Designed miniproteins, single chains, continued (3). Designs and how they scored, part 48

Each design is a single chain, and the fold is of that chain. pLDDT is the mean over its residues in the fold that is shown.

## One batch from the design tools (miniprotein)

Design m9753
Fold by ESMFold2-Fast:
Structure m9753 (fold): chain A 88 residues (1-88)
Amino acid sequence: EAQEAARKGTEAFERGKYEEAIKYYEKAIELTNGKDATAWHNLGEAYYKLGKKEEAIEYYKKALKVAKEQGNEALAKEFEENIKKVEK
């Protein structure tokens, strides 16, 4: 269920349907009790595409926090670099 929601979110995002992508990523986050770091990051990317840079940065920071809490150093490093690029 959560994986299916995340997949549908990514499909919507790839088609430029960012509001639709947000709804699916939010569902994936809910179904994982906030433990899907990638869904948090993808939610941020969708907000960034809609011109909502401040909201995007907040979701990127949430994704980073979740990745660090899970001990995924590689994913955390990737998210840190993405935050630095957006904050420029």
Scores: mean pLDDT 83

Design m9754
Fold by ESMFold2-Fast:
Structure m9754 (fold): chain A 97 residues (1-97)
Amino acid sequence: SLLGRLREIGRRVREDGADLAEARAEVEALRAAHPEEYARLLAAIRAAQALGPSEADRAAAIALVLAATTDPAVREELLAAAREYAAREGVTEPALA
């Protein structure tokens, strides 16, 4: 699934120190292949963040930010959601890097 692939990319970035440029290229390829599913996934992650995100959802959010950096609208939406989550949880920085 798209979500499963994004979670794995985010996990590699967060936990295995994967190259950010390579991870971003993978996410951009997935976004280009599945634009409607990608948009639905953004909405689902935002809803999940309101309820307290799982580690898998945080990993997916990281992958989405990496892909969204070339699309200002998607980037701003996801970063706004990350900032709101960080403020609520008292995190010193959002899970999105």
Scores: mean pLDDT 66

Design m9755
Fold by ESMFold2-Fast:
Structure m9755 (fold): chain A 60 residues (1-60)
Amino acid sequence: GAMQAAIDAEAERLAELAKKAVEDHYKRGDLGMNKEDTERFKKAAELAARHTVRGRAAAA
């Protein structure tokens, strides 16, 4: 339904922001991460963002 679509949209929005944040740190060299570690971290951040949004929605 509309509520589920809104939750999914918010989860995807935060997942994209999380991926961009990790990629920006990689581009700046702030964390000294190599490409492989950066991709793993991006996947972890994406999953955490989606889990957080859906978890909060389930609690509301």
Scores: mean pLDDT 72

Design m9756
Fold by ESMFold2-Fast:
Structure m9756 (fold): chain A 75 residues (1-75)
Amino acid sequence: EEEKRRKEEEFIKKLVEEINESMRLMVDSIIKIEKKKHPDIDEEELKKEYEELMKIIEEDSKKLEKEFYEDMKKI
């Protein structure tokens, strides 16, 4: 059981890393699109706003992961 749990934790960790990478690529794409539409836009300010948004999403993801584990324990 302990070894199975370790494998599940590793699997979830990899999934979270893949999700975070996908989100980073999405943010980069959004910044590029916005810069293309508004060339005068400050990319540095946009990056700061998206970094703050990413932090919020990471915190929300941690809460969701905790809730998922709590729900799994109840079942």
Scores: mean pLDDT 73

Design m9757
Fold by ESMFold2-Fast:
Structure m9757 (fold): chain A 61 residues (1-61)
Amino acid sequence: MKEEVYKAVKEAIDLAKKHPEVRELALNGAARAMSLLIQGKYEEALKVAKETVEKIRELIK
């Protein structure tokens, strides 16, 4: 789970590098996911990271 959270966070940040319009969304989502991960809330961290990536993908269509 921890590795999956890192991969999702990295994907969100990589998308934000190519699409400046989603930068704030990606950074806020990544920060929240990492905060939850540090607290040991792995399932919530993964959910937040994946939802952030999904929302970014919908916006950049």
Scores: mean pLDDT 82

Design m9758
Fold by ESMFold2-Fast:
Structure m9758 (fold): chain A 57 residues (1-57)
Amino acid sequence: SVEYLSISGQAASREEAEAKVAAVTEELEKQGYTVTSRKIAEVGGSRFLWSVEAKKE
């Protein structure tokens, strides 16, 4: 069976968002997940929304 996981959050800077995406990616890969999508979007010039999607077979 295939398991799907999505983790998302907010950050106050692009650098913080990138660090969170990297940390989440590393943790998911350690747990045997394959990261399929990474997204960071700037909202209103002061907030960054990030998401990571992964799967495990």
Scores: mean pLDDT 86

Design m9760
Fold by ESMFold2-Fast:
Structure m9760 (fold): chain A 55 residues (1-55)
Amino acid sequence: SAEAAAERLARASAAAFERALAVAKQQPGNPVLEAASLTVATEPNEANRERALAA
């Protein structure tokens, strides 16, 4: 269904974002972590932002 397809796409994007943040968090004090956090804050997709912030 269209709704299920939209949910799958949203979750795929959220998963990619989560993976990037997890990598950045493994380097505390690294500018990449700061950049990743800023990217989440400015993410235009609300589902991606909510997912990342809920982690």
Scores: mean pLDDT 60

Design m9761
Fold by ESMFold2-Fast:
Structure m9761 (fold): chain A 69 residues (1-69)
Amino acid sequence: SPELQQLTLEMQQLVAEALTRNPDDVDLRRWISDQLDEFVQLLDAGDEEGAKQKVEELIREIREHLEKS
């Protein structure tokens, strides 16, 4: 889906920014890794709606983290 593809690209950009700004934050890196694993599992299962909801949630939470510093 073009919508899911656009959301995934936005998520990847935000993940890269968050990790670049917080290079020593091991807990953030682990949390992001776990969330990305769940996203991939949803994609592998063919659950496009679940994957979309997961990527939107991750985008929201990363944006909130970035806006606080």
Scores: mean pLDDT 84

Design m9763
Fold by ESMFold2-Fast:
Structure m9763 (fold): chain A 97 residues (1-97)
Amino acid sequence: MEPVYREKSEELKKIEKLFDETDARLDRLLAEGVSPEEILAVMDEFIEELKKISPRLAKRAEEVKDAFRKMLEEGWDPRFAYDVARGILLIDIAIEK
C-alpha cells in the first residue's frame, strides 16, 4: 500500500542525472588531456554530492576513485582507467534499483 519503491525511483533519477552530468564533464576533460589530478578532483565533487542522496553509493564511489588512482600510479592510460571506473559506477547505480 505504501509506495516505498517510488522513493528509490526519485533517488535513482537524481543519481542518474548527477552521474550523467559528471560523466559528460569527465569525458570532455579526458579528451582535452587534462591532468589526472583534475579528474580525481571532479570525482571528489561527485562523491560529495552522492553523500547527500545515497551514502551507500558515495562509499562505493570512494572505492572506485581509489581503484582509479591506483591504475594511474601503475601507469595505465587515464582514458582506460576512467572507462573501467565508469563501468563499475554504472553497475552500482543499476543495483540501487
Scores: mean pLDDT 78

Design m9764
Fold by ESMFold2-Fast:
Order: C-alpha cells, then sequence, then structure tokens
Structure m9764 (fold): chain A 90 residues (1-90)
C-alpha cells in the first residue's frame, strides 16, 4: 500500500541520517528534517508542498555536505522520495 511505501522511505531516511551523521551531522539534520516534513505533506495529499519541501532540503543539505559519499546518500534518498511523490500523482 502507499502507507507501507511511506513507512519504508521513513525507515530508510532514519538509517541514512544515522550513517551521514557520523560524517556530516549538519547535512544529516537538514535533510532528515526535510524528509520528515515532506512525508507528512505526502500523507496529507499535498504533493506540490511535499515536492517543494524536499527540493529545498536537498539543496540546503548539499550546500553543507563536502564528502562525495554523503552527497550520494542524500541523492539516493531524494530520488526515492521523488519517485514516491510521482507514484501518488499517477
Amino acid sequence: SFEEQIEGVKKLADLTAKLIEKVSPEAAKIFKEGVDRALEALRDGNLEEAEQIIDEAYKKALSVADHPAVKRYIEALYNALKKLIEKKKS
């Protein structure tokens, strides 16, 4: 179900944030807070708001992330959430 997909992305975000936090705690905090807010907007059916929130969080997190590995993890999670938003549009 869609709710199971949201819960899956939330768990992935929690694990990703813990991994990134060891290298870039500021990037981890910014992106995790953005993901949590975007998932809440998704649950409420606010697709455009969810997209705006995650796009802004992605941009801000990348601006403070300096390690290539951290950037790759942020990008992977960003892409997963964008895919989830797209599925709800269809």
Scores: mean pLDDT 84

Design m9765
Fold by ESMFold2-Fast:
Structure m9765 (fold): chain A 74 residues (1-74)
Amino acid sequence: ALEEIARLEEEARRAADEGDWERAAELLEEAARLAVEHAEEISAETGVPIDAEELERHARGLVEKLRQAAAEAA
């Protein structure tokens, strides 16, 4: 789970570096979905309780900022 999330975040970072903000947003949405789905497992692995709702809210904020960047770049 953590490895897949890290891979998606890495791909999102690459997409953003290439100026593909929409692709970066899509990849971050997928990473957030997996993180919420596996929040219990991640909490157990890291030793830190993860609030899935807080994580989802934070991810939505990042996606919104990326979409704004895409709109401004046009």
Scores: mean pLDDT 72

Design m9766
Fold by ESMFold2-Fast:
Structure m9766 (fold): chain A 74 residues (1-74)
Amino acid sequence: MSDIEKMIKYNRKLEEAVSTKSLEEVKEFAVEMAKEIKDPQLKQAFIDHVVGLLKLAGYPDEEIEEIKAALEKV
């Protein structure tokens, strides 16, 4: 499976996790996904997408920064 195919497949699950408003589920799932993406440009696009979804869902800036930092480390 290509990185693009992985992003499409997991984006649906990520949207569901975000809709539950569970920071822990979103963080764990997003980090697991980011580890599977090997292309640096697609990985950055994924991180930006996750941050955007969290902002739209009304997550606090501190929680968004924690998830972003975790994603950037993988």
Scores: mean pLDDT 75

Design m9767
Fold by ESMFold2-Fast:
Structure m9767 (fold): chain A 76 residues (1-76)
Amino acid sequence: AKAAEEAKKEAEKLGKQGLEKVKEDPVKGLLETSKQFQGFLEKAKKGDPDTLKAASETIYKSAREIGETALKLLEE
């Protein structure tokens, strides 16, 4: 559905923003990105189940990539 596709695009946009924040400051970026993801998922939860599923799957994938990037930067 159109709503699920739009939610996926918004989640991907938040993921890109989070990755850039983490590259600038790994700890602060990770904390701020986690808050943004939580807020987005709370909004998606009020929508239809397909929208929530699309948003959740995209956020979890982005969160994993961002977390791995932050950990790698902290090793340097």
Scores: mean pLDDT 79

Design m9768
Fold by ESMFold2-Fast:
Structure m9768 (fold): chain A 74 residues (1-74)
Amino acid sequence: MLTLSEEELRELKIRDAERFKRGIRRLIAEGMSREELERIIAGLEEELKHTEDPEVREILREAIREVERALAAL
């Protein structure tokens, strides 16, 4: 069993979400197809349905907005 406190688990989730957002931003900058961007939005929307932490939810919403802007620019 992973011996992490509730606070440690929350911090890991927040850090993971921020890392994921940075990864998406980098992929967008390197050039992604419409199909790839649409797939990312779908995945982020699905993740958001299962996310309860308000900080993680906001990071995911910011990621969705960045991908939506990239799609609009295509």
Scores: mean pLDDT 78

Design m9769
Fold by ESMFold2-Fast:
Structure m9769 (fold): chain A 59 residues (1-59)
Amino acid sequence: SAPEAVDLDLPRRPPEEVRERVGAILTEGAAALAAGEPWETVAARVRARVAELAAEAAA
């Protein structure tokens, strides 16, 4: 891979199943915020989960 060039082309319109999974991740993040977790921590967790889904789709 090219170190400085990032080629992160996410699908313009992901399938409904992927949308539902992303929605669930966001809902869990909202619940964590309601439980008093810092936004920085919750945002990092949500991003990590989305990145894992993208990596699994590429594997």
Scores: mean pLDDT 70

Design m9770
Fold by ESMFold2-Fast:
Structure m9770 (fold): chain A 86 residues (1-86)
Amino acid sequence: MVSAEEAQAKAEAIARLTAERARAEAARRPLSAEELEAIAREAARLAGAEVVDVEVREVAPGVYEVTITVEVGGVRATATITVTLE
């Protein structure tokens, strides 16, 4: 059975992977909020988690908060990461 701690660790790993992939893509071209959401969903898929929700909010020019909610073995976990795109 998946614990809440394991689900949270997976959500945090997905958030970190999202930021890493977003930075790599941003080095090639500017990213939109929609592209950040797509990157987050793909990161969750690669990690074997089901996506419940993804929220992308621009908190300052080029600075985005990405909140990812996933379900792992029936347990929901949420992680937020700040991504700076320049």
Scores: mean pLDDT 81

Design m9771
Fold by ESMFold2-Fast:
Structure m9771 (fold): chain A 77 residues (1-77)
Amino acid sequence: PAPSAAELYLAGRTLTFYVEQSLSVPAEEARRLAEEHLARLEAEIARNGAPPREEAERALAEALELLKKVREELAKK
C-alpha cells in the first residue's frame, strides 16, 4: 500500500533536514536532530492536518534530489 500524504510529507521534510544537517555535523548527531525535527512535524500535522498529497509528493521529490546533489558534495568533502 502507498504511504499517506502525511507520511510522504514527513519523510520528505525530515530527509531534507537530515541531509542539510549532515553537511555540518557528524552523521549520528544529524540523525538525532532529524528525529527531533520529525517529532515536531508530526505534532504539527496532528494539530493542523496533513498537506495535500501533491504538496507532500513534491516535498519528497525535492528531498531526494537534494540528497543526490549533497551526496556528491559529502563524498568530495
Scores: mean pLDDT 80

Design m9772
Fold by ESMFold2-Fast:
Structure m9772 (fold): chain A 73 residues (1-73)
Amino acid sequence: DADKLADKGQEYYDQGLKAYEAGDYKKAAELFRQSSDYYRQAAELAKDDPMRKASYQAAADYSDDLAKKAEKE
């Protein structure tokens, strides 16, 4: 179910933000990458819904960018 995978993406994203705010950049990067992976899986399952797929891909890309930012700290 794409929605359940997207929910996991959101959970990891929220945890990643908390880790980033706490200065735990390594943990934040790992959590943001897990978020990106779940959103990409959600997008694959949503292939018959172009708007939902695009939304999940955008969320995955954003989480991946945050992971890269955290890795530079």
Scores: mean pLDDT 87

Design m9773
Fold by ESMFold2-Fast:
Structure m9773 (fold): chain A 74 residues (1-74)
Amino acid sequence: MNEELAEALEKQAEKAKELAKKSKNKEASELYEKAAEKAREAAELAREGASLEEIEEKAREADELLRKGAELDR
């Protein structure tokens, strides 16, 4: 179990939720919500002892969604 990684990913999910709530752009808000979901999935994988490759792939999906949301939220 990678508890430190899981905690970091949970914090990412919470930040994404806050961005979704504060965004005035509906599409950006939806992307931030999806990013939060992917970050939570990555945190769950980390707790279940999944491979670092699987965890990193989900974390990358979350980061990509956050980036796209931020681009629309300009």
Scores: mean pLDDT 82

Design m9774
Fold by ESMFold2-Fast:
Structure m9774 (fold): chain A 92 residues (1-92)
Amino acid sequence: MVLVKVTVRITSGTIPAGAILELVDEEGRVLARGTASRTYNVGDELVMELALSEEDAELVLAGKVRLVGYVVENGVRTVTATGEVVSAERIA
């Protein structure tokens, strides 16, 4: 496992507090999941610290992943926001 610090910028929509955050690769595979601690709007940046496999860490470090924010209401998943990686680094 590799520890990676990722900074993501919100590029569309709004992530409300409590929304599910997923980092997905180009094929839509979920690499990491978290929960929004606050509301994020377009242009806001959030930081995630992720324990990943070596292969998933390389995808994140190469910027080949994106953020998707979901809200679940009455059992329905609704995508409310997307974001892009602006920086990523291995944590020692």
Scores: mean pLDDT 85

Design m9775
Fold by ESMFold2-Fast:
Parts: sequence; C-alpha cells; structure tokens
Structure m9775 (fold): chain A 92 residues (1-92)
Amino acid sequence: DIEKKYEEELKKIEEETEKILKIIKEEEEKTKQELEEKRKELEEKGASEEEKKKFELEEKIEEEVFESFRRMAESIKKLAEKKLKEKYEKLK
C-alpha cells in the first residue's frame, strides 16, 4: 500500500525532526546555564559597564543562534515533507 508507505516515511521525518529539536533544546539549556554562571561571576567581581554591555550582546547572539537552529530544522522538515509528497503524488 503506497499510502501506508507514505505515512510511515512522514512519521520518520517527524521523529527525526523531534530528535533534532531535542538536541537543540538541550544545548540551549547548557548555554543558558553557562551564561548564568558568567553573569554571577561578573556581578561578584564588580564588572565595568563596558564588560556588562559586551556580556548582554553575547547573550543576545546566543539567543539568535538557537533561533536560527530551530528555523533551519523546520525548513529542512518542510523540504523533506514536500519532496515526499511529490514522490507519493507521482506514484498514484
């Protein structure tokens, strides 16, 4: 059954995407912990305003990087789903 094969392959795309998103989330959580530790260190040493602004920029860059990873994962998923659908339609 071509339809059953399509559903099985679609489920695999979903499962692989979920695994990738989980890896992204785990890395983001680790990065947030490292940034929180660095923030505390800066507060304890009485960091300059310039050092604090540099750290704020670092936090923002890290947030943008993880947003980019999530966007990339979703884009790849959509491409995979589109290609699978096109192949299935040709087999009907």
Scores: mean pLDDT 86

Design m9776
Fold by ESMFold2-Fast:
Structure m9776 (fold): chain A 64 residues (1-64)
Amino acid sequence: DLLKLFKKYDTDGDGTLSREEFVKMMEEEFGVSKAKAEELFDKYKNEDGTVDFENFKKAVEEAK
């Protein structure tokens, strides 16, 4: 359940993940390296430097 994972790491509840929250989740939940998690964050981040749920789903799909 990707939505449950997203909400678990969205610690401020704003509906987006920061770089730190995204990288931590990708490493802990999906076994992605820090370097690859940071690459995926930069690829899928919004203009404000966060990842919303739709871009998060795309990043997880690419990481598989």
Scores: mean pLDDT 81

Design m9777
Fold by ESMFold2-Fast:
Structure m9777 (fold): chain A 68 residues (1-68)
Amino acid sequence: SFEEAKEFLLELEKKDPRIKVEIIGDDEIRITTTLSVEKQIALALRLIGDFPDLEVKVEGDEIIVKKK
């Protein structure tokens, strides 16, 4: 769910200073990272797998998670 994704990402930000999370309204999460391209892709794939009810997009150095 969106709330589970939000909780997961906020915990991830707390543990890794390379990850910044921004909550936009009640339906969008933006993740900005200084991770390598390979690690950013791995994070995006994990989000797609763990939250198939959400839309996950990669835009440059940002990962965007939205309610479908």
Scores: mean pLDDT 81

Design m9778
Fold by ESMFold2-Fast:
Structure m9778 (fold): chain A 65 residues (1-65)
Amino acid sequence: MLEELEKLIEEAKKKGDETTVRLAEAIKEGYLNRDVVVLKVALKEAEEVGDERLAKIAREILESL
C-alpha cells in the first residue's frame, strides 16, 4: 500500500499532475496516522476528479482500519 502510493506520487510528479500528487499524499498521511476523516475527504475528492485508482486505494485503507 505505502509503496504503491509512493510510486504513484513519483509518477504524478514526473507528469506535472499536481492534483494527483496532493490527493495521493493526503491518502498516505491518512494511512500513516489512521485518520479516517482525512481518508474520507481524500476518497471523495479522488471520486470527484475521476481518479478510480486513488479512490480504490483510499477505500481499501478505510476497510482495513
Scores: mean pLDDT 82

Design m9779
Fold by ESMFold2-Fast:
Structure m9779 (fold): chain A 61 residues (1-61)
Amino acid sequence: EKEEVLKRAREVAERMVELGVIDQGQADNVVSLVENIAEKEGVEKAKEFIDGLERALDEIS
């Protein structure tokens, strides 16, 4: 489950780079942040964070 969350985080960060919203270094930071959320607050909170990013991308795409 944590591995699935991190996979989604990488996919979201990759889309953000493709759209020019962030650079590759910032994308790596997003994945690290999601990993920390999953470890400290649980995978459910990490999923909520990713869902929020996906919704934000839908608004600008």
Scores: mean pLDDT 79

Design m9780
Fold by ESMFold2-Fast:
Structure m9780 (fold): chain A 65 residues (1-65)
Amino acid sequence: FNPEEVKEFIKKLEEKIKELEKKIKELEEELKKNPDNKELQLELQILEGMKALLEGIISWLKSKL
């Protein structure tokens, strides 16, 4: 178990979370304009779920450092 590799991996996951946050904001704005769009609602739920999963992985990895 290499702490430097874990820190690098955490940085990459944090970057992915930043990307997901941007996409979530864009979908939230689109959904504001089209509140009945089921496809946008599902995409938003998927991205929020992916963000939560990545945050969980980061938390677990940080607990190992």
Scores: mean pLDDT 85

Design m9781
Fold by ESMFold2-Fast:
Structure m9781 (fold): chain A 102 residues (1-102)
Amino acid sequence: SLSKREEIEKLLKEYDEAVERLRKTVRDRSERDPSWAPTVESLMYQTLSYSSTIFSKLSPEEGLKKSIELIQETIDIIENGTREEIIKYGRELASKTLELLS
């Protein structure tokens, strides 16, 4: 039970750090390509919304691990993807969020 608490506390810290990396990635991309700002900000909020939905459906440990993975995938697509790929990924996350809520 104690070791599980320590694992969850470590995952919470990693999650917070991942969210801060996501915010930095969105800011950096928006500064590089100002016309992309609404698109990458929208994707950030969709990612955080889906992450919150995952937490409601999974154990804390599994929810945190999957949320960290999701945030890292979002960072990668913002840094390396086209605008079209970013928009498509956002639509897929919105669809997945609705599926989890049904």
Scores: mean pLDDT 85

Design m9782
Fold by ESMFold2-Fast:
Structure m9782 (fold): chain A 71 residues (1-71)
Amino acid sequence: SLEEALEQATRFFEGFKKALEIIEKEYPDVSPLVKLRAAAGVGAEAANSDRPLTDEEIEELVKKRVEELLK
């Protein structure tokens, strides 16, 4: 439904924003494009979750996504 799609979009943007803030602080020297790709990946994981992700879960996803993009 449209309501479900809006909830998923909200989770995406909240996850994206939190991930980007963490990446800017912990990985400042990583290229802007890699930062955006990692944050978007975390946002997508948040959107596909049946609940809001915790800050610890977001931090773990950030680490995983940044490491994958730097391989």
Scores: mean pLDDT 83

Design m9783
Fold by ESMFold2-Fast:
Structure m9783 (fold): chain A 61 residues (1-61)
Amino acid sequence: EPVPVTKEQLLAMVDQLIAETTDPEVRKLYEEARKALEEGDFETAIKKLQEANDKLAQKSA
C-alpha cells in the first residue's frame, strides 16, 4: 500500500476507476469522491470510495 497517498495520486486513481466502471451508481460515487478530493475533503472522498467498493462487492456476491 502506497502510504501516504497524495491528493494527486488519489485523483489519478479515481479518474482510472471512473474510466473502467460501467455501473452508473458506482461511477456517481467515484465522481463524488473526485469532487471531494478537489475540495480537500479527504474524509468524504474516502467514504465515497468505500461506498463504491461496497456496491461492487454486493453486485459481485
Scores: mean pLDDT 76

Design m9784
Fold by ESMFold2-Fast:
Structure m9784 (fold): chain A 83 residues (1-83)
Amino acid sequence: AQSLIDEAVRALGRGDYDKAIELAEKAVKEDPNNADAYLTLAHIYLLRGEYEKAIEYAQKALEVDPNNERAKKLLEFAKKRLE
């Protein structure tokens, strides 16, 4: 799953959001308990301005890993953007 996440991050860096989502979704399908895959999806949606989806996936990351500081910060940031 980590190799799919690494490739998703690279696709995101190129602005290829569709490819980044595809790869991150494959990582979730391969391992549904991978908090990094949900966090990657949340980050992609945040960068696309899709804040509701970013919140949803950040919450999923926290369901898997409640102490994930990156997910907590992303969730707070996305919620502030909807206010």
Scores: mean pLDDT 84

Design m9785
Fold by ESMFold2-Fast:
Structure m9785 (fold): chain A 58 residues (1-58)
Amino acid sequence: TEALIEALEEAVAAGDREAALETIRQLEKEILSLPVEEGMKQYEAALPVLERAGALLE
């Protein structure tokens, strides 16, 4: 999950919308595969970069 957050940060910094979308899909799949408590923790860690990615994808 940490590696996916870093990959999303790189995609957003590069302005790569396609890479950002693919990384978001992978991150979502990873978080949903975790126990609820751990998944929520990872989601909270990803929130800042997810917000930046959302702005890029608009």
Scores: mean pLDDT 78

Design m9786
Fold by ESMFold2-Fast:
Structure m9786 (fold): chain A 66 residues (1-66)
Amino acid sequence: SSSFPTATPSGEKEFGGEELERLIRTGVGGGDALAALRRALAESSLSDLPHDKELGKILQEILERE
């Protein structure tokens, strides 16, 4: 049980999202990175966290890149 609130700065979260996008773009050389990420999200591993709602939006933007 968590009694003390953990200070999670929004900057770190946004940084993580931007970093994730960058990683996906650079790692999508073969396209495996996107498939693995989609699978991870679907397996509730990331969906367990309430913050995943915002992460999903970032992922959507990356996938829709032209």
Scores: mean pLDDT 50

Design m9787
Fold by ESMFold2-Fast:
Structure m9787 (fold): chain A 80 residues (1-80)
Amino acid sequence: MIKLLPKIELSEEEKEKLRRLIEETRRLLEENRDKLSEEEYRELEDLIRRAEELLEQGHATNALFLLAAARSELYVRLKS
């Protein structure tokens, strides 16, 4: 078993929930790619990627804020 040495790291359950949210957000982005410009798609990908990087660094709150921003932008762009 891998031992968690620093107690400041996210729990495995919390990491799984955030990874699932990231995966769902990427799936929504891919499913709606035809409704976005190339620049809009890249911007949203960058937000999701940064959220993933922050999650790996243990900054869950910042990761959630970036995911929320990406999802909000998707909803704004997808209403046609």
Scores: mean pLDDT 74

Design m9788
Fold by ESMFold2-Fast:
Structure m9788 (fold): chain A 66 residues (1-66)
Amino acid sequence: LAAQEKIAAGDYEGAVAEAQAELAVTPDNAITYALLAEALEALGRHDEAAAYRARAEELKARNPES
């Protein structure tokens, strides 16, 4: 995933952009929400990160695919 690669490289702004693009195509992807939350947390955007993290957990609870 492009967002995952950006996070691994430390490009958190790029990771947010890639995750947003992925959500536009696949809006119910728990992994993409989790990656977006991680990138936002690293950028100090805690309120937004918490919202996306909660969404990722909600989706994982419904579709527990690790």
Scores: mean pLDDT 78

Design m9789
Fold by ESMFold2-Fast:
Structure m9789 (fold): chain A 71 residues (1-71)
Amino acid sequence: MEEAVKLLREGKYEEAIQAAKKAIEKDPNNARSYLLAGIAYQKAGKTKEANEWKAKAIELDPNLKVPEEVL
């Protein structure tokens, strides 16, 4: 999780997507990992995929707040 946030800050969006997917594999119910994947896709210019991953995060936790650290 922390690795995906670090990669996002460094502009390594494809690596951030991979790190977020790894976090999801460890805990498939972790809504925050789905949100991080969505943010990484958005920054990579993949808007359709970004919207799909963000929607899944909100489905898992409707009260999920976007961390200021990745905005």
Scores: mean pLDDT 75

Design m9790
Fold by ESMFold2-Fast:
Structure m9790 (fold): chain A 70 residues (1-70)
Amino acid sequence: MSKEEIEKLLKEARERIRAGDFSEETKELVVKAAEALGMSKEAIEGMEKAINEKNQVAALSGIEELEKLL
């Protein structure tokens, strides 16, 4: 996956989370980007947990950390 494709996934996930969308589709965008960036299974599970718990602050912080890896 290209840097531009990962950036697009993270941007879409960020906008969805800001709008209060903590759906499976939003989670899938974050997981796909994190896997493409080589994140561990444990780190990915942590990000999924933040989304499942509707923790907007933690979810957005996680996306910002992934964007730093680009």
Scores: mean pLDDT 85

